# Designed miniproteins, single chains, continued (5), part 85

Each design is a single chain, and the fold is of that chain. pLDDT is the mean over its residues in the fold that is shown.

## One batch from the design tools (miniprotein)

Design m19135
Fold by ESMFold2-Fast:
Structure m19135 (fold): chain A 78 residues (1-78)
Amino acid sequence: MAERVKKRAEELVKQAENAKTDIERDIYLTLAEILLAVSMISGDLDSARAGAEVLAKSKIPEFRALGEAWLARIDALE
C-alpha cells in the first residue's frame, strides 16, 4: 500500500510541476492533501509517511510545506 500511495503522490507532484495555471496546481495540491488525509484516517501511517516524504522533496514550495507539516503530524503520533 505505501508504494501505491508514494507513486500517486509522485504523479500528483509531476502533474503540478507541469500545470499551466496556479488553479491547476492548487487542484493537485488539494488532491495530494486528500490522499494523505485518507491514509491517516485509515490508520496507514506508512502510506501517509511515504506520500508526505514525496511532497516534502517537491520543487513547489506549497507541496514541500504540506509534506513537512504532515511528516510532523505523523511523527507526533509515533
Scores: mean pLDDT 82

Design m19136
Fold by ESMFold2-Fast:
Structure m19136 (fold): chain A 81 residues (1-81)
Amino acid sequence: SEAQEKAEKLVELLEEFAKKSKDPALKQILLWYAKEIRENKDKMTLEEFETTVKGLLTLLSTYASPEEVEEFKKRAEEILK
């Protein structure tokens, strides 16, 4: 489904940002969200993905640079179109 395709792309985005992260705590958090989305993608709605992305942006604003937050936001918005 479209929601499952969006889930897969969001997991890939999270794993990419985790790989690039120098902060061990942020890396663990991003990988945890990637695992949760992957395991639950068959049960998630588009609205639940949008809510998850908003939560992740709030979290990233605490741990990541403004440039990294903006890149993540732009890529997540492209996935959810």
Scores: mean pLDDT 80

Design m19137
Fold by ESMFold2-Fast:
Structure m19137 (fold): chain A 62 residues (1-62)
Amino acid sequence: MKVEVKKVGDDYVVTVTAGDLKYEQVLRGVSEEEAKEIGEQMGELAKLLAEAAELAKKLAEL
């Protein structure tokens, strides 16, 4: 899993990549520090979703 924060003009773009899945969020009116914090939170949520998906696969194999 990879989280990237990029400045685009006056906005920040947070990209979360997990395997073949890619999610992008445009953040306007935030500081670079706030954008990084939001990116970290999005990365944590992505980890939880990946764990839930693995559990769902194991349940489907029952």
Scores: mean pLDDT 76

Design m19138
Fold by ESMFold2-Fast:
Parts: sequence; C-alpha cells; structure tokens
Structure m19138 (fold): chain A 136 residues (1-136)
Amino acid sequence: AAAQEQAAADQIKSLGQQATDYLSKANDNLQKATDLLLQAKKDPKNKDKYLQQALDYGITALSHLNVANVLIDKAKALYDKYKSSPLVQAAYDETQKNLKAQEDALKKLYSDPEKKEAADKVLADAEAELRALSAE
C-alpha cells in the first residue's frame, strides 16, 4: 500500500513539473504572439511579417497547452485513484499550487482588454490553421 502511494505521489509530482514547464512555455509563446499581433496593427508596412510570426508562436503555444492539459488529466486520474493517501494529497496540492502560478501569469496577460482580444485571436487563428492542416 505505502509503496504504491509513494509511486503515485512521485508520478503526480513528475507529471505536475512537466505540465508546469509546458504551461510556462505556452504562456511565453502566447505573450510573444500577442505582442506581434499588436505590433502588426501599429506597423502596417511590416504587418504580414508580424502576422506570420504571431501565427507560428500561436501554434507553438497551443501545442504546448494541449500537452500540458494531457499531463494535468493524468495527474488528476492518479489523485482520484489514491485520494485517501496523505502523500498523494500533498503531491497533488503542490502540483495545483504550481499550476495556479501559471494561471495567474495568464490572468495578468488578460488584465489588459487589448491584449486579451489579441491573445484570443492568436489562439483562434492557431486552431483554424491546425484544423486546416488536419483536413488535408
């Protein structure tokens, strides 16, 4: 029992650390894409260059976000299976605390309405591009 609970706790920590890393990379790429999309509005001469770079960063951000969500779901499944274990509860609480730091970083980006609109467009454009590629 204790050995299985320790293994589950260690796996939750590993999955949580990986998910936190992918969310950090997703947030960084989303912020870069958002800044480029806003720059395209302010510099019409270089608009196409900024829009292409914003799309590339947006696709990277969406890809990393999707991987992070899979890892989070796996950690939650282990937590749900061993939820009576104090070791597993402690590991999951630490994972949630680290994930909240990434959520707070995203909320800070979204506190500016212009940046929120630009970030939402970045993700929508990335989803549309990936959907178009999957239809070929």
Scores: mean pLDDT 88

Design m19139
Fold by ESMFold2-Fast:
Formats: sequence, structure tokens, C-alpha cells
Structure m19139 (fold): chain A 59 residues (1-59)
Amino acid sequence: GELYRATAPVPKTSENELALREGELVEVLEEVDENYVLARSLATGEVGIVPKSYLERVE
């Protein structure tokens, strides 16, 4: 999949969300809507919803 990096810490505010540290790499699995993606953390292997505004493309 496409690799993205968190540009800021992402808090987990609901059970379906993925918490990320700044600089953490994720693989985008699917687009949920225009503002959110389903992503997998490469550090933890956890899957959850992440706001696209917190992510930048690496690859």
C-alpha cells in the first residue's frame, strides 16, 4: 500500500481510531471518506481510522 507519515501526534478519541506519534509511519488501506482513511501502523500493526489532514505521503 501507500506509505504515509503522521505530521503531528494523533489522539485516540474513539474505539475505531488509531493513535499515532509524530513521525510514525502508516500504510493506507482504504479511503473512508474525503477526510478519513483506514490505516495500519507499521510500528504496532494496529488498524484504525486516521484524519487525512495529519498524514503526508512518504512513498
Scores: mean pLDDT 81

Design m19140
Fold by ESMFold2-Fast:
Structure m19140 (fold): chain A 77 residues (1-77)
Amino acid sequence: MKVEEAKKHLEEGRKALEQGDYDKAIEHFEKAVELAKGVDKILEAEAYTLLAQAYRRKGDLEKAQEYMDKAIEVLKS
């Protein structure tokens, strides 16, 4: 199911974040957004929040803010 696949990608992305592989974490979190979009708004917002964290860890503060704004927008809709 799409929700289970999205959760698996969030888990693998979190593991990549812990290992310092921010690019791999971003790929997994982007997949989680794709799978959660239109299916689970809470899971989609969580994936955007984790994308923001990954970009912040890379020093890309502009992208981090962009994804945090997307997470807020999803929760407002």
Scores: mean pLDDT 86

Design m19141
Fold by ESMFold2-Fast:
Structure m19141 (fold): chain A 57 residues (1-57)
Amino acid sequence: SEEVEREIGERALAAGGWLTPEQIEEMKKYAEEKLGRKLSDEELERLAVRGVILAEE
């Protein structure tokens, strides 16, 4: 959903763009919990990119 996308983008921006494996895993877990489904790494990446755009608008 757009809300979840925006939340992920806001989280990434607030973290200053940190990209550690542990933080990626936590972000994936958060998104999967909010969406109620499992995500591939590519899906998470697309969701994060979309979310950053939405969060900056």
Scores: mean pLDDT 69

Design m19142
Fold by ESMFold2-Fast:
Formats: sequence, structure tokens, C-alpha cells
Structure m19142 (fold): chain A 68 residues (1-68)
Amino acid sequence: MYTLTVTLPADKAAQMRPLVVQVLRREGALEIEEVDETTLRAVFESREKAERAAARLRAAGAKVEITE
């Protein structure tokens, strides 16, 4: 399993959160957890899906970290 940690800018977190969740689901996240106001975690079955989600979210202005 691959875990994606997504950090949103505090001033944009509320606006970005629904779009981030939609991207994570579209890219095949098995689980999505809202850790706090600016942080989400998502679990992916494959590195390829995690990397694709990370690329889309980084393009949107989110900070993303991938761990195994």
C-alpha cells in the first residue's frame, strides 16, 4: 500500500478540499482520511495511481508526500 499525505495552503484549504477528495477518488484511493483542516491522507494500492494523484494535486498547488 502507498500512502499519500496532502497538505493544503491554510487560506485555500476549505476551497481546495472537495476538489482534492474528488481527485483522490478518481485516481483510485482505497481510503481517504481528513487528518486536520489542511491535511488529508489517502491510501493507494499501486505506486502508479499514487504518483498520478500526486502530480495532479501538486499542479493544483497542494504539497504531496508519498510513503509506502
Scores: mean pLDDT 84

Design m19143
Fold by ESMFold2-Fast:
Order: sequence, then C-alpha cells, then structure tokens
Structure m19143 (fold): chain A 60 residues (1-60)
Amino acid sequence: MPDLALATQVNQLADQGNAQVQALLDRYAPPFEAALGDPRAREELGRRYEREARELLDTL
C-alpha cells in the first residue's frame, strides 16, 4: 500500500461507521475484485481510489 497513513485513516472512519467512507469502500470493492488477475488495472484503480479517498477526507 503506497499510502499507509491514508489507508489507516479510511479504515478508522469506516470502523466508526462513517457513511461517506463506507460508500467509497463499497464503490471500489467490486472493481478491485474484477481486476484481481490484472496488476496494471489494480494499480490504476488503486491510484484513483487513493485520489478520491484523499479528496473525501479533505471534505470531512
């Protein structure tokens, strides 16, 4: 995970029941599962996820 601090913050908010963070995780889980056998697709999804997660956290 290239941004451990971001991942930790997202997980903490999800564990606390933050609806916006949970919605972000729910949105990205199926695309990550679909890209399981494609490392390049997973890298691109990871970059988009991190960007959106950071933007979301900056608005909370």
Scores: mean pLDDT 75

Design m19144
Fold by ESMFold2-Fast:
Structure m19144 (fold): chain A 55 residues (1-55)
Amino acid sequence: SPELEELRRRLEELRLRLQELVDRWRETGDPSDEEQAREVVEEIARVERELARLE
C-alpha cells in the first residue's frame, strides 16, 4: 500500500540520518550529535510501531 511504502521510505531516511550522526559523532565527539542521534532513534521506534500497526 502507498502508506506502507511511504513509512518504509521514511524509516530508510531516518536510518541513513542516524548513520550520518553516529559517523560524525565518532569523528568529533560532539555531544550535540549524540543528542540528535538519540532523538532519531526515538523517531525510528515510533515509525516502526506505526508500521507494525498497519501490517
Scores: mean pLDDT 84

Design m19145
Fold by ESMFold2-Fast:
Structure m19145 (fold): chain A 74 residues (1-74)
Amino acid sequence: MMSTEEKVEKILEEKSKEFPESVSEEEKRQIRDSLLAITKDFVDNEGLSDEQAVHLAESMINREIEDLKKEEEK
């Protein structure tokens, strides 16, 4: 069965496909790594469920995608 970390990594990878093409592969990796680390910290310290961890990660990456898309439109 997939771990909480694997489920979070999967959603972050899936959503990273929605980043603007102007965003470098290095920047995409840095964003994913940061969001994964933040989510893991909440899982380890606050005892988040798989559902809560996935929801937190998805909410954070969706915000990053929206902010970066607005930058590209300018």
Scores: mean pLDDT 79

Design m19146
Fold by ESMFold2-Fast:
Structure m19146 (fold): chain A 88 residues (1-88)
Amino acid sequence: GDKEKAEEYIKKAEELIKKAEEALKKGDYEKAAEYAGKATKYALKAMEYAAKAGDRKLLLKAIGLAIRGIGLAIEAGLKLGKKIAAEK
């Protein structure tokens, strides 16, 4: 059902956020941005299904994951940009 799909997409988003954070720690800013972007997409899908399920708690959790994913993508992008600028 919609609730189960929301939970599945939340889990996928959480796993990708963890991978993005690990890539960021290793200085792999391109992979960090890719994982963060994918995490955000899954979090948005989780929001859609949580809303359809009428589950406020899952919806708020999915919103939090989307914010975290966007934040990580911005951080990775800025760090990648600084690295590229320093190489010139």
Scores: mean pLDDT 89

Design m19147
Fold by ESMFold2-Fast:
Order: structure tokens, then C-alpha cells, then sequence
Structure m19147 (fold): chain A 82 residues (1-82)
């Protein structure tokens, strides 16, 4: 995976998280959950590719932070549905 491809995938992950946050604000918890699950899956796939390619630590840290944000928001939206 090229640096440009990784940057594009990370931008898609960020967009999914932001769309999920907007759905959460509207009370559309199921749609928010689906968006966060997709963001988490994409972030995990990017992280796996970066680890295989011995990518810079700075880039790995960025992906780990996005994965953490997606995970936290996913947990919060699941709790909100109770």
C-alpha cells in the first residue's frame, strides 16, 4: 500500500467517524453504530498493512489513535441504545 493510498484510507476512516458522530447527535444510534463498525474495520485493515510494510512509527500511531476513537465511540453508541 502506497503512502497516498494509506492517506486516502485514513481520510475515509475519519469521514466515517464524523458521519457516525452526526448520526449519534440526531439519536440515530443504529446508523451511528454501523458507521463506527465500518470505521473500526477499515482502521484495523490499514494497521495490518502498515505492520507488514514496516511503516514509520508516526503513521502507525495515527492509525492506532483513529482505531481507539472508533472503538470508544462504538462502545458509547452501544450503551446509548439501552
Amino acid sequence: MSKEEIEKELEEVRKLIEEGKEKYKKGDYKEAEELYEEALEKAQKVLEELLKDKAPKELIKEVVLLESEATSNLLLVRLAQK
Scores: mean pLDDT 83

Design m19148
Fold by ESMFold2-Fast:
Structure m19148 (fold): chain A 65 residues (1-65)
Amino acid sequence: MPPESEIKAAMARIMIAVTKLVLSRHPPTEEDIRALEKALELAREAGDEETAREAEELLEEARRA
């Protein structure tokens, strides 16, 4: 397996988990939105569709706030 893809998927999952925790406590900031955009890109590059979908959902919510 390509280790770079596994690393990208892991990074995306960690970024999403941290951002979810932050967003549960306060409204999203521009930095939070940027973090989710980066996580989405990493998940897509890794082919992790589940993580990408979660990032898209959180981005949609953050952009509406």
Scores: mean pLDDT 79

Design m19149
Fold by ESMFold2-Fast:
Structure m19149 (fold): chain A 56 residues (1-56)
Amino acid sequence: MDMTDEQVRLMSRQPPEVVRESLIAAGVPEEEAERITRAIAAGDFEEAKRLYNEAR
């Protein structure tokens, strides 16, 4: 399932380490999980969703 705007907003409130670990636990590869976490930390939620959808 694609990442929703609500999920991205919830992740943006979490420490980056927690976001990264949650993505890895969801089956996202480590390299992509790091890139998605960085995009969320930068406030680029559209890029974060795009990367997540491409990684799954």
Scores: mean pLDDT 77

Design m19150
Fold by ESMFold2-Fast:
Structure m19150 (fold): chain A 56 residues (1-56)
Amino acid sequence: GPDIKKVNKLIGEILRKIGELFDLKLEGKETKEKIEKLKKEIEELKEELKRLEKEA
């Protein structure tokens, strides 16, 4: 099966970045560039998680 420690770390990173995106929007401190960067990082982490699932 996949490395559960790596899976858990990736899930944690995704959740943390989602929280960061919400905080930026809530504080009205968001810029288009910050939002797009966080979205890109979340998508990259999701793709890495999908790659780990294929090794199962």
Scores: mean pLDDT 76

Design m19151
Fold by ESMFold2-Fast:
Order: structure tokens, then C-alpha cells, then sequence
Structure m19151 (fold): chain A 69 residues (1-69)
């Protein structure tokens, strides 16, 4: 649901509720799919010792903000 997509972006990625509420359901779905793809790649890098958890968290936050513009 749109609420599930909003809750995911707010609670998992720390995006402000007002920004998330400005987007359509289709836009939110696309954003979540892109962020999940990035998270899978960052998890791979983390397990390989190439990135810290803090760096991975920052990359996801930056990507979320780029997609929500």
C-alpha cells in the first residue's frame, strides 16, 4: 500500500514525512525499488570489507534524497 511505502521510506531511510507525502504511489514504489537495489549492492560491499555501515547508511540517505527531488 502507499502507507507501507511511506513508512518504509520514513522509518528505514529517515526521509521527512512531508516529502514522502508529496509523492504518488507509483513514484514511491519506484523509489523503494531503487533503494532496495542500492542496499543489496552496499550489503555486498560491506560483506567484502569495502565499506563501513556508516558509509552504507549515508549512501542510501543521499540516494533517497536524489530520488525524492
Amino acid sequence: SKQDLRDHLITTHGIPKSVVNSKSTEELKEIVEELEKLQKELLRKYLAGEISPEEASQEVKEKAWQLLK
Scores: mean pLDDT 74

Design m19152
Fold by ESMFold2-Fast:
Structure m19152 (fold): chain A 97 residues (1-97)
Amino acid sequence: DLVAQAEAYLARGEALAREAVASEDPGALAAQAVAAFYRAIRLAEAAGDADLLERIAAAAEAAARAMEAKGDTGSAGQFAGLAAIARARAARVRAAA
């Protein structure tokens, strides 16, 4: 079940991003969150689920804003990049439908 796996990786990415924001050493947690969001994007795209890709984009964008507010511009840029990738893939999925 690709959708269930994508939702599980989305939930993992959100949890890891929250831990990164709360952490005094966010680097490793932020990197794990990025990897989880990317897996969620790949699974949602394979499932053809544009709405799930938009949900992943929104979650990654929220993580980007939280890291920017924390002053971690590097992690913020990585999450913003994932949000852009997820939205582009959602548009591609919608265009193919």
Scores: mean pLDDT 90

Design m19153
Fold by ESMFold2-Fast:
Structure m19153 (fold): chain A 86 residues (1-86)
Amino acid sequence: ASSLSGQEKVEAVAQEVRNFLAELDKLKNPVVLDLSAEDIQKAVQNLSALLKKAKQLSQEEADTVQKLDVSLQSELVRRALTALGE
């Protein structure tokens, strides 16, 4: 069922976001995607909105993600895409 696969992907992405936030102080060389800062910010906004709708991310965690610099947001998007199998 496509709905079950979607839920599993959301849970995998939520876990990657939590792992990323736990590792923020250890990230010395974040990988920057070849995307504009605007596209990265939109991807992060869409990701945080999706995880909040799924009740997998708190408002505080979503606010923290939105306040990250673009290089850290880029690394988060890369990890989320990897968790989605992309």
Scores: mean pLDDT 71

Design m19154
Fold by ESMFold2-Fast:
Structure m19154 (fold): chain A 60 residues (1-60)
Amino acid sequence: EEQVERVVEAVLTAAKANGWSIEEAKRMARVAGIHLGLSPEQVEEAIERVEKRAKELGLK
């Protein structure tokens, strides 16, 4: 669970810094999760959390 939260926070920080869209943030969450060795279920959870948080932050 801590690894999922770490991926979400890192991706959202990078998305704000680089002006990423929601779709780009979701793609990067998948890449980061795979790189960290998260399970497929944890990768999908990270993507869902990134999407929800990105929408709350006003990303398109």
Scores: mean pLDDT 81

Design m19155
Fold by ESMFold2-Fast:
Structure m19155 (fold): chain A 62 residues (1-62)
Amino acid sequence: MEEENERAIEEATELARRTLGEEAARIVERELRELAEEGKDVTDAAIQTGALLRAVGDELDR
């Protein structure tokens, strides 16, 4: 189960890097890792973060 959290964190981090750059990626990774250490909200949080990053990036690219 930790492996699934790690994958979700990695995917959200990579999306952040592609959308907003390395700084955003580091922030996303750090935030999600902290959540994983304290509980299991990481998968949902990562999915929501990914969706937001994609929406923001798409809007900025317009």
Scores: mean pLDDT 73

Design m19156
Fold by ESMFold2-Fast:
Structure m19156 (fold): chain A 101 residues (1-101)
Amino acid sequence: MKTVKAEAEARLVVKPGDKIEVEVFVTDSATGRTLPAKGEVKVEVEYRLDPETGQEVAIVRVTVTLKDIEIPDGPLTVAVRVRASDGSVGTGTKTTEAKLE
């Protein structure tokens, strides 16, 4: 069975009390094909105060674990998109490879 495990991080400047939405996409880097949303996705959000600007920054870490026989060999791109209620967007990407386990 092929397994993909990847961590991607996105950062977004937020206002106090803003809600954030997180979207995760897994794409075959060779073909540009998006893989079906199957498997386990863990999202962790940390809020930090930027000491230089005094602004709160949401740091979103996403761990994706996909186990599927249809996962292609070769590089996969995990993309994370974070949107605040005011329409502000942060993005992060991680390229990884599927491993046979």
Scores: mean pLDDT 70

Design m19157
Fold by ESMFold2-Fast:
Structure m19157 (fold): chain A 88 residues (1-88)
Amino acid sequence: MEGARAAAEGGRRAAELGAAGDAEGAAEAARRGAEEAERLGAGIAAGAAWAGAEATAEAAAAGDVERARLAAEGAARAAEAAAREELA
């Protein structure tokens, strides 16, 4: 449960940073959420968070702030869905 929340929090923070034009910050926030979720054993949430973090990092490496924002928003949504499933 704590891991699922960590993934969701990381995804939301990544989406906020991406919206502010900080693609590198978005990638870092998504990665932190994924690492914390994995450490806490939230397998489904951690998997969703890592996929989102990777997509956001690729967009950031390409210098595409809008793509990073969209990837971070998608990651946040997926992490929230996974968090709800692990809390059930």
Scores: mean pLDDT 74

Design m19158
Fold by ESMFold2-Fast:
Structure m19158 (fold): chain A 101 residues (1-101)
Amino acid sequence: MEKAKELIKKAREALSNGDYEKAVKYAEQAIELDPDNPEAHRLLAEAYLQLGDYEKAVEAAERAIKLSDSPEAYTLLGEAYRKLGDEEKANEAFKKAQELR
C-alpha cells in the first residue's frame, strides 16, 4: 500500500508538471501494486486524455468508476467521449458527474 501511494503521488506531480508520459508510467506501476485503487485508474485516464489517447482514457475512466463512483472520473469519461465525437455519451457522463457533486 505505501509503495502504491508513493507512485500515485508521483503520478499526480507528473500531471501537474505536464509530464504526461511519466504520469502514465507511475499510474500503471501503482495499478500493478494495487489494481483496485480507483485513484490510480483516474490518474491514468487524465494522463491519457492529455496525451490524446482518448480510447485508453475512456477505458481507464470506466475502470475507476467501476471501482468507485466519483464526479472527477465521470468528468474525465465525458471529456474523453467528447474528444472521440460521442456527444451523447459525453453528456450522460457529465450529467452523472453533476449528480454526484
Scores: mean pLDDT 86

Design m19159
Fold by ESMFold2-Fast:
Structure m19159 (fold): chain A 55 residues (1-55)
Amino acid sequence: DEELLRKMREEGERLMAEMEREEIIEMMREVAERGDEERLLALAGAAGLLAQEAA
């Protein structure tokens, strides 16, 4: 769904503006411990996009 992809991209850009990568990773760890797979994948996607940009 294109709307979902756009929203995830915007969320990633906003996270970059307000947070550093290490903070995103810490959020992913907390979400993983709670067992929220959907949120974990969304955060991993954002972090993955950042890693690909840096590469």
Scores: mean pLDDT 67

Design m19160
Fold by ESMFold2-Fast:
Structure m19160 (fold): chain A 92 residues (1-92)
Amino acid sequence: GGEQAGIIVDTAEEARRLGAEVTISLEGDKLVLRVRGATPQTEAIIQQAAKQLQSLGATVTISREGDTLTLRVGGLSPTAMTGAVLRAIGDE
């Protein structure tokens, strides 16, 4: 529902507030957040969001490559994924 979309958008906004660059995209059936310039604080926020999304039935994979943290979220309804992407684009 709207809670999953809200968690994704709020997490992206908080990471950006901490100075990270955040890109949200769709890769097949998964929503992908790429966070550049990740700090320990940014990682903690992403890990907390992952736990919240998992508690709501989503599948979450986190990977790190240098200063880039990638969060892949699956198991979301198409409506929740579309809502999250539209809200993220609308903030530009």
Scores: mean pLDDT 75

Design m19162
Fold by ESMFold2-Fast:
Structure m19162 (fold): chain A 94 residues (1-94)
Amino acid sequence: SVTDLLQTSLKLLNKGRTIAQSIGDSKTVSGLNTAISLVNEAIKKIKTDPDLAKKLVEGAKSTVDMMYNSTKNPVIRKTLQQVGKTLDDAIKKL
């Protein structure tokens, strides 16, 4: 389901944020906090406002892509690639 894809994205975003925090990458931590907030808000809106939910997921994807392009850590990059793919799958179902 879309909810399962977004919950998977949250797990991966939290993993990426934890790694970024451990290496002192405050910019990536900030970006991932924004993406986590957008995904959480999207989950709340799926049933009541699916158009808004889609826009929120697209915003999260955009933020993830920015963090992917700016991070130098290969483990974070791989985690963000997985997040991006899962968010794309969610957008297609919204």
Scores: mean pLDDT 90

Design m19163
Fold by ESMFold2-Fast:
Formats: sequence, structure tokens, C-alpha cells
Structure m19163 (fold): chain A 89 residues (1-89)
Amino acid sequence: SEEYYERGKELLGQGDYEGAIRYFEEAIKKSPEGSKERAEALANLGLALLRAGDYEGAKRYAEEALKIDPNNSVAKAVLAAARRGIEAA
């Protein structure tokens, strides 16, 4: 899961949001349920979806990350931005 998560972060940094989404989905599948690792992968999946323009997907995964880690700063930021994107659409 760590290898998939790190590759997802690389692709996200390069602007390959489709690639980042695929690797974060694999990181989630391979992380323990309820773990901080899963919360981080969910938050960054939400961020990749947000950058790809999928506001509903971004909101969903940010909310899932916050259920595991209510203090996850990435998930909080993604949720706020996704809600603004939905309201503007």
C-alpha cells in the first residue's frame, strides 16, 4: 500500500490526476480498514478527483477520510473546495 500511495503522490505532483486516482484506489484496497494510511490515501484520492473536476467524488472520499481521521487537513480542504464546486455547478 505504501508503494502505491507514494506513486500516487508522484503522479498527483506531476498533474497526472487519472494516474494518481488509479494508484490511490490500489493504496486504499491494500491499506487496513480504519487505518491512518487508508485515511491519507482517501484524502489524496479526493484531492486528485477535485483537480480532475469530479466534485461529487472528491466530496465523497474526503468525507470517508474524515470518518477515520477527523483532523486530516487535506480531507478538510478537499471537502470545502468540493462543496464550493458543487454549488457553482
Scores: mean pLDDT 88

Design m19164
Fold by ESMFold2-Fast:
Structure m19164 (fold): chain A 87 residues (1-87)
Amino acid sequence: GEILKPDEELLKLMREVLKSDKKEYSLNELFNALMEYFKREKLFDPKNKRIVDVSDSPLGKILGVKELDLGDIPKIMELLMKHSEVV
């Protein structure tokens, strides 16, 4: 799978969520960290649990989006890759 080096702000968040000091993560590790973050911060939309509202979160600012659709996993993966360097 893809190995990614997240940018500084995304890396800081991913390290905190995963309780890790690594600089590089698999795409699956980053995706799992996002799911853990959504659960911890209670970001799921109450009207549609497939939608995650990140507008008021640090993650939304880092990724440049207001919401994420868990029904569009490829777009989430593209956002993680856009804010990372492929190793």
Scores: mean pLDDT 82

Design m19165
Fold by ESMFold2-Fast:
Structure m19165 (fold): chain A 65 residues (1-65)
Amino acid sequence: SDELLIRLAAKELGLSEETVREAVRTALEMLDKPEEEIIKTLMEKFGLSEEEARGLVELARVLAE
């Protein structure tokens, strides 16, 4: 379930579920872009660290399958 994965990621990263949901949605819309561009966008738009942004890009790739 997408919802369960979003809740787990939010708890693990110490972020709100809404932040994770919106960041994952943004990453899903950008999966055709270079990974570093997606990471930078998530960091700038949501105030995420590079590690948090990278983890959410990986989550988006899992959800896209």
Scores: mean pLDDT 85

Design m19166
Fold by ESMFold2-Fast:
Structure m19166 (fold): chain A 88 residues (1-88)
Amino acid sequence: EAEEKLKKAEELLEEAKKALEEGDEEEAMEKAIEAALLALQASKDRESILKAIGHVLRAIGAYLDGDAEGAIESAEKALEVAKESLKK
């Protein structure tokens, strides 16, 4: 199930990047936050969970500031943390 959540997070992150390219900043931010939350759920160890929480909070902060690029960057970092967690 964790691998399924990681794959869905990757798909949502690509959709977020496409939405941003198309000028839909709201959809890009919403998909980026959903991707970051799924990456958090895919993380297994305590260190990875805490790092992913930090990135989710940054993605939410970027959303509140209207920073779609920042939301995507934070989601990318959350996804990287989840990938490293699952590699173990």
Scores: mean pLDDT 85

Design m19167
Fold by ESMFold2-Fast:
Structure m19167 (fold): chain A 64 residues (1-64)
Amino acid sequence: EKPSHKEVEELVEKAKKAYKEGNYEEAEELAIKAEEIAKEKGASLETQIEIGVLLVATSAERAS
């Protein structure tokens, strides 16, 4: 089939969980992987926005 949405959504959920747990480096890595897959296979606009928010949020925490 073509479950690219599931793969990206799973990475986004894992990134959100890592962020909530204070694992900002892991959250950033997962968000980057989600963005790469979204660019190659496609993702909804909503999912792309979530990836962007996670990347900005994790970068801000790591710069602290």
Scores: mean pLDDT 77

Design m19168
Fold by ESMFold2-Fast:
Structure m19168 (fold): chain A 68 residues (1-68)
Amino acid sequence: SLKLARAYAAIMERYGDKVTFEQLKEVLKEEVPDLSDEEIEEAFKKVDKDGDGILDREELIEFLKSLS
């Protein structure tokens, strides 16, 4: 999705290699407003296996794939 590609670029530009759930949600609300908070949280929980509340680049890519 073009919207998800823009979200990825914005996250990488603003936060770099690590992003928190709240930072990720802010960008997704701006770039992909059609996504519900429930969809974002479900996708985040699936990739954040360690429960640390932070996604690295690899986890971020998997997160965005789950929303596509």
Scores: mean pLDDT 79

Design m19169
Fold by ESMFold2-Fast:
Structure m19169 (fold): chain A 59 residues (1-59)
Amino acid sequence: EVKTGAKEVDRSDSLERAIELAERAAKELAGEDAEIVVDKEANELLLKKTGIATATAVL
């Protein structure tokens, strides 16, 4: 099963912080032992345009 976590972050947050929060959200949705996949390049664009970071959890 695949679940994607998304987190809106403040403009003052770094890319690394935004990804960390999205990873945490993905783990909450899929479970703590889920494998997390993050596209850093996509998140750079997404964060600049929308203030949201995403991570995908794979069960």
Scores: mean pLDDT 67

Design m19170
Fold by ESMFold2-Fast:
Structure m19170 (fold): chain A 69 residues (1-69)
Amino acid sequence: KSPEEILKRAQEVLELAKKLAETDPEAAKLYLEIAIHEIDRLIPTLDEESAKKLEELRKELEEELQRIE
């Protein structure tokens, strides 16, 4: 996967989780956990520039997860 596709998917998951948090917080939490796990596996394989962008999105995903907890 290209870094752009990964970033786009992570952003889509964040938006989906925000919507789901109001009606189905368990599903929102699961989606966020899966996305964070996927990003963690990919960061070590990427160039520093792409890794920084993913790390920033990972922090946004973690913040949303903490709001649901």
Scores: mean pLDDT 79

